# Ledger of designs, part 65: designed miniproteins, single chains, continued (2)

Each design is a single chain, and the fold is of that chain. pLDDT is the mean over its residues in the fold that is shown.

## One batch from the design tools (miniprotein)

Design m6248
Fold by ESMFold2-Fast:
Structure m6248 (fold): chain A 86 residues (1-86)
Amino acid sequence: LSPELKQVIEHLIKGLEKLVETESTEEAREKIIGMLREAAEFFSSLDPELAKLLEKHIKELEENRNASREEFEKLVERIIEELRKH
């Protein structure tokens, strides 16, 4: 993965962390879903495997709309870990 793409991933991770810290659970969920959708579109031609991974996590967040704050934070933590492994 190029240094430029790694910077994009780092920026995405920071955005996810900030939304979890600063927003209510419902607002953070919707904003994170939007951010992940934009990232999936961006990576669709550059890294299709990463785009698929992001789409999977978007679906998990959408299916777990009634999740508690703790469950929501654990879902976002898993997304961040997958991004860091990439």
Scores: mean pLDDT 83

Design m6249
Fold by ESMFold2-Fast:
Structure m6249 (fold): chain A 88 residues (1-88)
Amino acid sequence: AEELEKEALKLLQSLPPEKQAALLARVAELTAPLAERAAEVDAGKASPEEARELEEEALRRWAEAAKEQGEKGAKAGELFEKALELRR
C-alpha cells in the first residue's frame, strides 16, 4: 500500500509546476474539512479505527485532486485508489 502511495507521489512530482500548484491548492481545499479530525488523531483522542478512516478519507481526497491534473494525475489517482483497496 505505501509503495503505491509513494509511486503516486513521484508521478505527481513529475507534473509541470503549474499543475503541481493546482494539485496542492485542490488537495488543501478538499482536505480542509478533515483538519479538525486530524488534530484529534494527533492529540491521541481518536481511536485506531477513527485514525484509519481519516487516512482512507485523505487518500480518497488526494485521488480525486490528482485525477483533475491530466493523464499523469489520473494514473496517480488510480494508484491511491489501489492503495485504499489494499488497506482493507
Scores: mean pLDDT 76

Design m6250
Fold by ESMFold2-Fast:
Structure m6250 (fold): chain A 80 residues (1-80)
Amino acid sequence: MIEEIIEKLLEKLKERAAEQGREFNEEEAREFLLKQIEELKKNLDTITLEQIREALAAEPSASAREQGELVLRLLEYLLE
């Protein structure tokens, strides 16, 4: 479900904000994610998705890979 992926992304953003000592506005973050999803839908294709998988596999940071995997799951859901 797309809602589960959004909730996990929001949780990761909240964790990042806490680590940086920033206030986290969940409503604004959710709106931002929804706008990004709409933009991705306009330009997304199967070749782009495969390129993202390859880039993610090459990512040396475990934290960045985990975040990227959540984004990849979202993109896979959008492509169905």
Scores: mean pLDDT 69

Design m6251
Fold by ESMFold2-Fast:
Structure m6251 (fold): chain A 84 residues (1-84)
Amino acid sequence: MLIDKIKKQLEKIYGPEFAEKYLEKIREAVLDAARLMLLRQEGVSKEEIDSLTDEEILQRALEIAKKENNESFRKVLEDYLKYK
């Protein structure tokens, strides 16, 4: 998976502690991008999004990415949903 490759590369260069912190920041950025995708959909409110879990946000964003043929973001979202 893409996340596993990034993690191994970061661990090799900067060590495991830095790799973990950096991956946490990437995850937060992905979640923020997913929330923005949901906000662009007609009929979805900020209050509704704020009530969702991180997993639900990623899952809904994945369905939008599939609909929009956004393959790059689809792969990222699928990796995060599998990497529990």
Scores: mean pLDDT 76

Design m6252
Fold by ESMFold2-Fast:
Structure m6252 (fold): chain A 78 residues (1-78)
Amino acid sequence: SREEAEELAERLEREAVRIHLEEPSLSGEEALRRALIRLGFSEEEAEEFLRIKRELLKDPSISRGEALVRALEELLAK
């Protein structure tokens, strides 16, 4: 659900921050990818999430936070 995706997005961002603090040289996308894997997603699911997020962010009306939530909704629906 949307609410589950929102809760998961908050958890994902917290984990990505931890990873970035451990390895500051990582890109934001690589930190998100590693965070998804730590949260139990596969490498294929993490790459699909990043692909969906990139596509959504081509629309300048979509915020970064909104793109994270929508990408997680799509990932959870598969």
Scores: mean pLDDT 84

Design m6253
Fold by ESMFold2-Fast:
Structure m6253 (fold): chain A 81 residues (1-81)
Amino acid sequence: KYATALGMIPQLTEKLVSELGLSEETARKVANTLAQGLVDGLSPDEMVDVLVKNYGLSRKTAEAAVKIGYDLYDEIEAANR
């Protein structure tokens, strides 16, 4: 849901910094892009391609970022029922 995707950005940014070692600025941009992709209904594979193309992340790092973001979205949605 739109509200969940936008609301998770601060927590997702922190996770990307702590788990993947991204700078806070890069993590914030990636978190915003992941949230927008979830709103737009992009698949995990489509999101990986976006992160690789737009931010120059390795495919492995992009896959990890997508997994973190999508897992967090599912956790928050599950907590809301």
Scores: mean pLDDT 82

Design m6254
Fold by ESMFold2-Fast:
Structure m6254 (fold): chain A 82 residues (1-82)
Amino acid sequence: MKEKELEGLKRFLELLEKLKKEHPDGFVTHEEFVEFLQKDPEFPLSREQAEALARALDRNKDGKLDLDELEKLLEEELEKLS
């Protein structure tokens, strides 16, 4: 189980790095985030699950995700599993 979570987090971090390159201001909308995740054929979330994830990560309810904050959270989670 730990290995599956570790691989999932590593893949998410790789996708996040690509998102940051496409969005140099460090923010994405919910739709941009969902569409980016759905471009990866091996990403395990459905579109509905990706939309739910985007809403959960949008703490300010402003329709935007802070990519730097998200990266920090994922790196902290990865360190706990490593």
Scores: mean pLDDT 72

Design m6255
Fold by ESMFold2-Fast:
Structure m6255 (fold): chain A 95 residues (1-95)
Amino acid sequence: DDYQRAMDRMDRLFQQQGFSPDSQRAGYQAIRVGAQMDFPWFVMFGMGYRAAQYARDNNMSVDDAVRMAMDYMMDSIRNGPITDVRIRARQSIQR
């Protein structure tokens, strides 16, 4: 379960590091968006971590931080076929 793995990893990170409630909300929201896009857990986690960082470091709204994290992740996977990433994510989620 890639979604649960990403959420568990993010929960541990937030327990270890001082992120504000809004930064934590941005991270969790980004992971949910990544799950809806059928991304693998490490892409979900990366998007969540970026969203939390954007909210913290740039005093961004939750929605703006999530949007920027999504844009960053989309840019990061542009050099590979996005269809391949989605197929692998779907296989991981469905076991």
Scores: mean pLDDT 75

Design m6256
Fold by ESMFold2-Fast:
Structure m6256 (fold): chain A 62 residues (1-62)
Amino acid sequence: MKPSEKDISLSLARMFRAIAKNSPKTKDNYEDHIKLFDELAKRNPLAEKELKKIRDELRKEL
């Protein structure tokens, strides 16, 4: 059990949701955000599960 995993997941979740809502709804912007999610998930395996969930939610908002 790693407390940092929950902290990272919550911080990243809030950041990306805020960026997605405040950024122009351009296809290119959303594709860039999805790529950033994937790269962050690779670099933060503890938060990977939560990051992928947020990424999939963003895809549905398009």
Scores: mean pLDDT 64

Design m6257
Fold by ESMFold2-Fast:
Structure m6257 (fold): chain A 115 residues (1-115)
Amino acid sequence: MELPADPAKRASILTGQVMRAMSARLEGDDQKAIDILEEGRAAARAAGDAVGEGFMLSMLGNLYASMGKLDEAIALRKRSVAILQAAVDADPTPAGQAMLDHAQALLKKLEEKKK
């Protein structure tokens, strides 16, 4: 998929990918849910949308955690935090900061549960 230059339109499209992935998960198709989120992640990366890429990685982490794959979920959330931190450091925005804060909180909770 190709994402538009408008950040708000990109966020709307990526949110649509999350909703489609959740529907696939509810139907019992975990692989389809993963594929939908990976398509969104790849599209965000191709568009240079680091915040969108971090968001998709965070949602993939949530999906893997819901599947009981905690090590994979932790790895995805660490990647999300790293990308979002770099994006916020380069261009601080309220939306980017909120996504970073949320990703960091989720990572901490998963790491505490794994210990």
Scores: mean pLDDT 81

Design m6258
Fold by ESMFold2-Fast:
Structure m6258 (fold): chain A 100 residues (1-100)
Amino acid sequence: MLEELREALKKVLPEELADKLVTLLENILSGKAELDERRLRAFLNAAALLVGGGHSQEASYLFGIVASLTPRELRHLIHDAIPAIVEGKGSIEELEKLLA
């Protein structure tokens, strides 16, 4: 699944951004980085871009991982993002800002 996610991200994002997102996700899963608000917003935006690109399976995988790792105090950001994700309304420009 993680490799399939990387391939799907490379189809909807510039390769540099796709690689940054996957590396960040791997670091969070291994405990080397924390899932803060900025990083959470980046993953939610990436999930919306995946849906918009026709990669709903990979979007669901990313969303599921991120939702499971989200601290209680940031859970409202998950709920607020659902309409944009379902509608496939992600922004590459916003994602670049969130990963800078």
Scores: mean pLDDT 87

Design m6259
Fold by ESMFold2-Fast:
Structure m6259 (fold): chain A 64 residues (1-64)
Amino acid sequence: DVVEAAERAVEMIAAGASVEEVVARLPLLSREDAEFLARLYREKGREALLRYVERARQSAERNA
């Protein structure tokens, strides 16, 4: 599930993982998605990353 993969990617990035490590462990995420999450974390921090994942989860639940 892409949303679950995104949640794991957030945890890895917050723990200091590189984009290469995220893509290697979570092949369901594209390199572009992993780079976007890493950049969001660098520029806006952990809270912005958590908000992004929460919005994605809510959107997935509402559209299911």
Scores: mean pLDDT 75

Design m6260
Fold by ESMFold2-Fast:
Structure m6260 (fold): chain A 100 residues (1-100)
Amino acid sequence: SDDELLEEALKIMEETIKKVAELLEKKDYEGAKKVLKETFEKLLEIYNKLKNEEHRKIIIETVKKLAELVEQALEGKISVEEFVEKAKKLLEETKKKLEE
């Protein structure tokens, strides 16, 4: 069902935020990019299985915003702490939208 796919997508994004934060703290920028790419591939598989168009829209917008936050952290525009705070807020907002 879409509900099970959405729960899996949120779990993947939560795990990605943790892994990216750890890699950014270690200054492993190539590792952070690799994790983001692998996450995008997994989320694309889920996106293609989703039946609800609004769910697909919410997931792709969230992925885009998460990628933008990773890019800002990689460029030094935000700290690792700010990245984690903003990414967690993004997931909470996404969860709320998916419950509508």
Scores: mean pLDDT 87

Design m6261
Fold by ESMFold2-Fast:
Structure m6261 (fold): chain A 95 residues (1-95)
Amino acid sequence: GQKEAEELLETVETSKDNKEIVEALNRLAELVPEMSDELKERLLDRAAELINTSKDREVLEAVKRLLKAILAHSENKEIILRAIGLLLRVIGELL
């Protein structure tokens, strides 16, 4: 639920271990249907930062999976448009 997603987002924001970040992002993707729009916006902020700063392919692939989950389970236009923009950017980084 929401509390688990908040704790996992804190892990993504604070961890220096790419493996922990990947595991947290993968679990967050599963929890997207239970997330508030506020938490989805925080995830999009962190996804944008990871796309800009990470050179790790597994991290970028996990971000891509998370963004796809947000697109599949969001009705908020601002969240959808932001997720589309970030998805295009992460696809570009993975080419």
Scores: mean pLDDT 87

Design m6262
Fold by ESMFold2-Fast:
Structure m6262 (fold): chain A 82 residues (1-82)
Amino acid sequence: SSELEKAKKEFEKLGQEFNKLGQQAVKAGHTELAMEQLKEAVEAAKKLAEALSTGDEEKAIKALKEANKVLKEGIKRLKEAL
């Protein structure tokens, strides 16, 4: 579905930005903050993997949107520290 495809593309873009900002935060001495945001992202990815295992597209879309929300919040916190 177009909604699933949009959520996947957003997830990929947010993941790339999160990784870049995380590396910048570590270089700037904000390692603890970067690790805290990574922990939240890993927990969201775990929930996404569980949702994908169900084969239910609606559950997958919901989990992707939640993962995208976690990445956006992490990106915001990392940007505010830099």
Scores: mean pLDDT 87

Design m6263
Fold by ESMFold2-Fast:
Structure m6263 (fold): chain A 87 residues (1-87)
Amino acid sequence: SAAEVAALEAELRALLAETRRRMEALVKQGRTDEAFAVADETERRALGLLARLWALADPATAQRILAEVNALGRELRRILAEAEAVR
């Protein structure tokens, strides 16, 4: 249903926002290996949510959400790469 798709989108966005906050805090503390672990955990959880979203959403909605998730994923990878470069 549209309500289930909206709930999954909100859960996915909340997961990625919380992950960004956790990773930025860990990187600021010099805990870069733990930031990588948080990214790995988030990827596994996000894949599960995306699989459910893909099964329930129309293709256009699923593609839009995937594009937004991929854009945030690139930003998280940038944070990790910059942290690694200053070690």
Scores: mean pLDDT 81

Design m6264
Fold by ESMFold2-Fast:
Structure m6264 (fold): chain A 110 residues (1-110)
Amino acid sequence: SAAAWAAQLRAAGARLQAELATVPEDALGEKAALYARALAEIVGDEELAEEAERAREDLERALELLAEATGYLAERFDDPAVHEALEEIMAASPERLREAMRRGAERARA
C-alpha cells in the first residue's frame, strides 16, 4: 500500500538524518550519494544503488543519481502519501540535495 511505502520513506529519512550527523558538512557528494542509495533501495533498483555508492566523490554525478532515484520513486508511487513523505525528506535535506530531489520529482510529473 501507499501508506507502507510512505512509512518506509519516513524511516529511511530518519536513518539518513542520523548518518548525515557523522558526515562533514562540506562532504556534499557523500551526502548526495547516501540519499541516492537509500531512495534507490526503496525503489528496488540495485544497479542505481551501486552507482550511487561509486559516486561518493563526484558531487555532480551523485546529484544526478539522487534526482533519478527521486523521479523513479515519484513516478512509480504517484500517491499523496508518498509525495508528502518525500517533501518531509526534502525539507530535512541540505539545499543542494533538496534541489536535486525536487528536480527529479518535477521531471516525473512532466
Scores: mean pLDDT 80

Design m6265
Fold by ESMFold2-Fast:
Structure m6265 (fold): chain A 73 residues (1-73)
Amino acid sequence: SSNEERLNALLREIQARVGALEAAHPGALSPADAATLQAIMDLIGDALRTNRTDVAGLEAQVRARLAEVEAAY
């Protein structure tokens, strides 16, 4: 479905951004920030599993959360 395609694209985006952040700052991420990044990825995985319909709201939420973590480094 269109929602599944959007969620898979969001997951790829977040994974790439997390990987880039970790590569730019090896060993510098706090346990709390690492847990936040994992929670973001888990939330997208749960949305894929449950076929969530409010994909735009999830995109906005996870992008905002990740940007806050990225801004700390």
Scores: mean pLDDT 86

Design m6266
Fold by ESMFold2-Fast:
Structure m6266 (fold): chain A 81 residues (1-81)
Amino acid sequence: SRRERIRELVEELVSLLPYLLTTAVEKTLAKKYNLSEEELRKRILENLSKILGREISEEELEEALRRIEELSREERELLAS
C-alpha cells in the first residue's frame, strides 16, 4: 500500500543521513543560483531514486518528508518542555 511504501521510504531516508545533508547543501545552492522549488524537488527526487535504486513518486517523497518534519518537530517540542 502507499502507507507501507511511505514507511519504507522514511526508514531508508533515515538510514541515508549523509545524503540528507547533501540535500541541505543543494537547497543552499538553489537559493544562491535562484533555482525554483520545483526544479530543486525534481533534482532531489532523481538523486534519491538513483541512490535507493527504485522509482519514487513526488507524492511519496512529499509524504515521507512531511512525516520526517513532524517527527523532528515533536523532538524539538519535547526538548522545549
Scores: mean pLDDT 63

Design m6267
Fold by ESMFold2-Fast:
Structure m6267 (fold): chain A 69 residues (1-69)
Amino acid sequence: MVTVEEFLLRVAEQLGISREKALEAAKKLGIDLTAPVSELPGGHFERLAKELGVSFDELMAAARAVAEA
């Protein structure tokens, strides 16, 4: 089962964002890093995109690429 932490680290690599920045963004938003990624609410993806400095579309494209790997 993929955790939110594993998902974020893979997405960060796909987007060229530092591991530390991705984890800090999730913590700032109160996201449980140990939870399954399937339990992450949709609204949190929009907030994650903003905190990471990318568009929502870029984040979702990276998420799909990670899911296909």
Scores: mean pLDDT 77

Design m6268
Fold by ESMFold2-Fast:
Structure m6268 (fold): chain A 80 residues (1-80)
Amino acid sequence: GTRAAASSLGSVLAGMRENPDMSVEEMTKGVEAALASARAAGADEASLAKIEEAIRNVKQAKTGEEAIAAVEAALRDLGL
């Protein structure tokens, strides 16, 4: 469900905030890992789609701040 997706993305967001020198490519890999973890935990298709949207937005980010904002937006959309 939504909780598994939110937990996985929350862990990625925490890592991004702790490592400001993390590249957008590394951030993208983190969100992709969160998608795989959420899927393995039985997250519903709607929650998985929101993580997939976060991956697309992170890939389009030009700065780490934009990537972090994309993950934060996805977490809000997942219901906090």
Scores: mean pLDDT 78

Design m6269
Fold by ESMFold2-Fast:
Order: C-alpha cells, then structure tokens, then sequence
Structure m6269 (fold): chain A 95 residues (1-95)
C-alpha cells in the first residue's frame, strides 16, 4: 500500500517524520520539491523510526512524504515542522 502526505512548512523549520509499523514494514521518503533538497528515507519494521530533513526550507514550501507499507497490519506516519504536528496518516490493513 502507498500513500502521499503533503505539509506546508515555514522558513527555518526543521522537518521530522516519524513512522510506526505493526505486523510488517513501512518505508517513508521525505523531501521538499526544491533544488538541492536531499531525499531522506526511513524504514521501520514492527516498531518506530524517525528521520529529519537537513535542508533550509522557505515559507510556503511543501514537505512531501511518500509512504510505502509492506504486509504491515498498522502503519502510522506523522510529520512535524518546528516541533509541531503538521500532517498525519494512519493506514490500517485488516487481513
């Protein structure tokens, strides 16, 4: 399963993504669609992981989080900007 989150960011904010998976794996890729932005990938399997984007963001830029879940029963993705929660998605796969 795949999902995309988009969050608006402000100048000087640090963007952090937290992923949590139960019963399988989750992979999230964080980037800003701006020149010079790195793509940061974080993976979690039956647990939690975080990744921080080290890039000078500007007001009104968008942080993009591409989420891919593999056989996970539950996946939660949370995006933070400047320590504030700006986006959240929960993917619950009941098999």
Amino acid sequence: AKATLVAEVKEGQTITVEVEAEGGKVKATLYVPAAGSPRVTVEAGDGRATATLDFPVKDGELAVIEVEAEEATKVKVTAYAGGEKVAEATLELKA
Scores: mean pLDDT 76

Design m6270
Fold by ESMFold2-Fast:
Structure m6270 (fold): chain A 74 residues (1-74)
Amino acid sequence: MILSKEEIEEIVKKMYETIKALADENKLSKEQLVELLKGAGKLLLDDMKREGYPEENIEYLKEVIEKEIKKAEE
């Protein structure tokens, strides 16, 4: 079970688009949005580790998650 970088980006994008839309609709603060994204990212990382994905997939997933969180912090 090996994912391409494109597949990892799509997984994160879909999940985070849903969270960002929900945050916008509910007028959540930037701080609250960041906490939601961090929580969701942690759950996704735990799931991928449990499924036995290789370290390179986990590292790239972590990078994509950190990039999305930084965008939300700006």
Scores: mean pLDDT 80

Design m6271
Fold by ESMFold2-Fast:
Parts: sequence; C-alpha cells; structure tokens
Structure m6271 (fold): chain A 68 residues (1-68)
Amino acid sequence: MKIAIVVLVDPSSGTSKELAEMYARGLGQKLRKQGHDVQVFIVDNKQKLDELTKKYQKQGYKVIPLII
C-alpha cells in the first residue's frame, strides 16, 4: 500500500531531529521491505504536518504522523 510518514520536529533541537530521522528511516525501511510504497517527510511546523497529512490522505496514502 502507499504510506506517508510525516515527522514533526523542534528545529532548535539537534537531538530531536536526529532521533526523528532515525525512527522515520527505520520505519520506512521496514515498511518498504514488506512491499509498501513509502514516502518520508520531516517537517518543523505543525501546519506543514497538517497540510501534508491532508494532501497525502487525498492521494490514497495511509499517513502516519509522528510528533517528537
């Protein structure tokens, strides 16, 4: 299936960004290995998270929002 992982991070926190990238990449790789089409986005603003969630849901993606 089509899956979009959208991660919201605090841009002032290097640890938060690195942790988010690690989790998003790991989850994305696992889902791709299971035969899914996976897109991963890291955003620094809740409005971008909400916009990407709506956009990709309308395109038939299952959206997994992560807030870190």
Scores: mean pLDDT 78

Design m6272
Fold by ESMFold2-Fast:
Structure m6272 (fold): chain A 81 residues (1-81)
Amino acid sequence: EEKKKLLEEAKEYLKETIKKYEEIKKLAADNEIITQRAENRIKLAKDLIENVENFSGMTPEEVKEYAKKELEEAEELLKKL
């Protein structure tokens, strides 16, 4: 139950991360470096969402913390644009 909740929370943070990086891509469309960074982060988030419930490399707590940090980094980048 607790593990399931942590993984669902991680999935929601990753979905928000994807949304933030899609916004970054729109705002920084003329900046190839930022656009490439956003694309790479979106791909990593999508890959992790697909495997979140079957992820053996991290604990559920670690997955949630990783996802939260990814969202925080996306939000900070968006604020600077």
Scores: mean pLDDT 80

Design m6273
Fold by ESMFold2-Fast:
Structure m6273 (fold): chain A 81 residues (1-81)
Amino acid sequence: RKEEIERKIEEAEKKIREELSKTLSEEDVEKAVKLVGEAMRAIIEGKLEEAREKLVEASKLLTEEQREFVAKLITEVKDEV
């Protein structure tokens, strides 16, 4: 299960990087991907407050459409737990 969950997070990070690279700088893409990846891992570990803080920080870099895209991917990862 841990290997499957980590694979799902990596797939989500790849999709987020591809989507954000269309509009954001390389630096902002890497920052957002890192924050969202850390948030997904925190959610799986039950660290919801830490996850929320990281998602708020990431959301400052994202459009509403990009935030919805990220939220869908996070839900897909969470459903595997």
Scores: mean pLDDT 79

Design m6274
Fold by ESMFold2-Fast:
Structure m6274 (fold): chain A 57 residues (1-57)
Amino acid sequence: MEEEKLKKEKQEIVDRLKARGYITDEQAEVMLNTDFPKSIIERLKRLLEEEERGRAL
């Protein structure tokens, strides 16, 4: 079930990237089918947090 946790986290990141227009539907599908290391996931989370903060301010 640790894999499910990772998939959920990756899904949330991909959904946010798509919602902000950074990636296409096709790119989102590729990302969801690719096993990313945790470092990449953390990096993407930070980018999204910066964008979210910019929008909230």
Scores: mean pLDDT 71

Design m6275
Fold by ESMFold2-Fast:
Structure m6275 (fold): chain A 106 residues (1-106)
Amino acid sequence: MTVGELIRRFIDAVRAGRLEEARRYLAQLFNIDDLSLFTDESLRAAAEAIERALADPNATVSQIVTEAARAAAEKDGQVFVSMGPDGSPVIVMSEEQEKRIAQAEK
C-alpha cells in the first residue's frame, strides 16, 4: 500500500466512525506496532491535521504525515515524533523515557 493510499484509507475510516480500522492505518503510517498509543481523540486530531495539510496544494506526503503524527502525539502527551532515515515520521518513545515516567508515578 502506498503512503498516499494509506492516508486516504485512514481519513475514510475516521469519517465513517471505523476507529479500530483507523488505528491500524495510523499505526502502519507511523510504522509502530502498539495500537494502544492511539486514543479516539488522537485519531480525530490526526485526521484533522491531515485534512488541514491536504488543503495546502504544496504540502508533501512527508509534511502531511509529520503533521498527523505531531497532532496525535500532542493529544496523548506520552510520545514524540522523529523523522526516519527515509524522511517518513516515526513515533518514538524511548525505553529510558518510559522508565522515568513509570518511576515518577507508581
Scores: mean pLDDT 65

Design m6276
Fold by ESMFold2-Fast:
Structure m6276 (fold): chain A 70 residues (1-70)
Amino acid sequence: LSEEEKELLRKTGEGLITLSEAGMSNAVAIGLALASVKDTPLLPLVEELAKEAGGDARALGEKLLELSEQ
């Protein structure tokens, strides 16, 4: 991953955790995350991680933050 892609993953992950803590639905929070990466090579990666997270926005956010640290 490039530094730009890592920064986008970090921001998206932080955003997902924030939206989840604010009580936003998993579907809406994840939809916003996918929209933020839709025009980037990260879209298929975020889609796959969302499946692995079982549609849980907080779990997806935590996975994206972990990946951004690599």
Scores: mean pLDDT 83

Design m6277
Fold by ESMFold2-Fast:
Structure m6277 (fold): chain A 65 residues (1-65)
Amino acid sequence: SPPESEEARLAREEALKKGLEQIKKGVKYISITLPVPLPHHMVISLANELLKYYDSKDLVIRQKP
């Protein structure tokens, strides 16, 4: 796998924390905006981590250009 930049790792960590906050608050749809583009495998990893705590709600991950 390609190496992960520090900015990408920090963005993923922040997105995970934001997603977990939304799950704890019981929002209907989990929506995360990434401040930097992430490689596909990092987005999948983030989604899988959130799905450990996520029920039958839609997960939306958006990336800023």
Scores: mean pLDDT 68

Design m6278
Fold by ESMFold2-Fast:
Structure m6278 (fold): chain A 59 residues (1-59)
Amino acid sequence: SEAEGEELVKKAKASKTVLEASQIAGEAMKLNVRTGPSLAKYATEAMDITTELIKKARK
């Protein structure tokens, strides 16, 4: 459901550590595999947020 995607994006925005971001990225991948294109927008947004957090942590 859309609520699953929205919850995932909220978790991504709330993540503060590389470990939390990595775990949420894994959940986004699982959601994308399970739901396909129907929730891809939410999975992609969550991945983008977590990837940016990880990149900034490496600087």
Scores: mean pLDDT 76

Design m6279
Fold by ESMFold2-Fast:
Structure m6279 (fold): chain A 86 residues (1-86)
Amino acid sequence: VSPVSVLTGVLLLAMATAVELGGAVKSLKIEWGPDGKTVKLTIEVEGDVEAVAEELRRAVESSPHLRLLSLRVEGNTITAVIELLP
């Protein structure tokens, strides 16, 4: 399993969580860092943004292939910076 595959699974889980709570993901922006191993995610959520942010945190922290560098919730927007580990 690659760190990129794990990150993809985490993103799908976050989107599924938003939908299961009666909401949606309205936008998703993915920015790769210049090192190729850091990713900045910006997720706009319709509905329970705090629940989506907590599931994202849990999923990242449960993976040995990912490290959560920062997680910020501002209104309906989640910004997460994640490091991919070998």
Scores: mean pLDDT 80

Design m6280
Fold by ESMFold2-Fast:
Structure m6280 (fold): chain A 86 residues (1-86)
Amino acid sequence: MTPLGQAILAENAAFRATLQNIYDAGVRLGSRDLIEAARQAQALYDEAVRLLSDNSATPEERARGLQLLAEAKKLAEDAVAKQKRL
């Protein structure tokens, strides 16, 4: 396990809780966009964690993991901003 992988796993529960809150808000408000954003961010986050926690990962795979992590965080941030407008 890399130090970066350990740090990401430590944040996992908090980020998953954020995504669950976005999903629950989507269900309550009837917003398919919020539900889909939460699901997409979760899928991207899970793949990022898989790549970044793999000690055999190539530099290219680690770079991809970091890109997916950034994409997941951006989707969550955009969804939170959208939720505040609803």
Scores: mean pLDDT 78

Design m6281
Fold by ESMFold2-Fast:
Structure m6281 (fold): chain A 120 residues (1-120)
Amino acid sequence: SAAAKQAEQRAKVLEKLRELVRRAVELLDRALEEGRELSEEERELVRELGALAAAGAAFAEREGLPEEVIETLRELAERAVRVTGARELAREAAEAARRLEDPASIASLRALIEILVEVA
């Protein structure tokens, strides 16, 4: 059925996203704990992690999610910005998330928040 195919496709996308988030968090931890210099590709992945975490925190606050969820996402965003310097990108992502009205994008961001909180 169309619903079953859509559910399978969502599960596949979420699993790939989970793997990318785990990789980005591992790179972030190594940069902070070991002072490891990141490659440009690794730095870009951590920069994207920071933007997604900032968007997630802003959306979680907007939706009245638990304070622990908001704090976890905010901490993740701040740690990523500390490594990459991408503070403006994080600010823009947070502002976009506050204005988000599309139901499909909202559903995607909710799923992303669960992954970010689980991995962080």
Scores: mean pLDDT 85

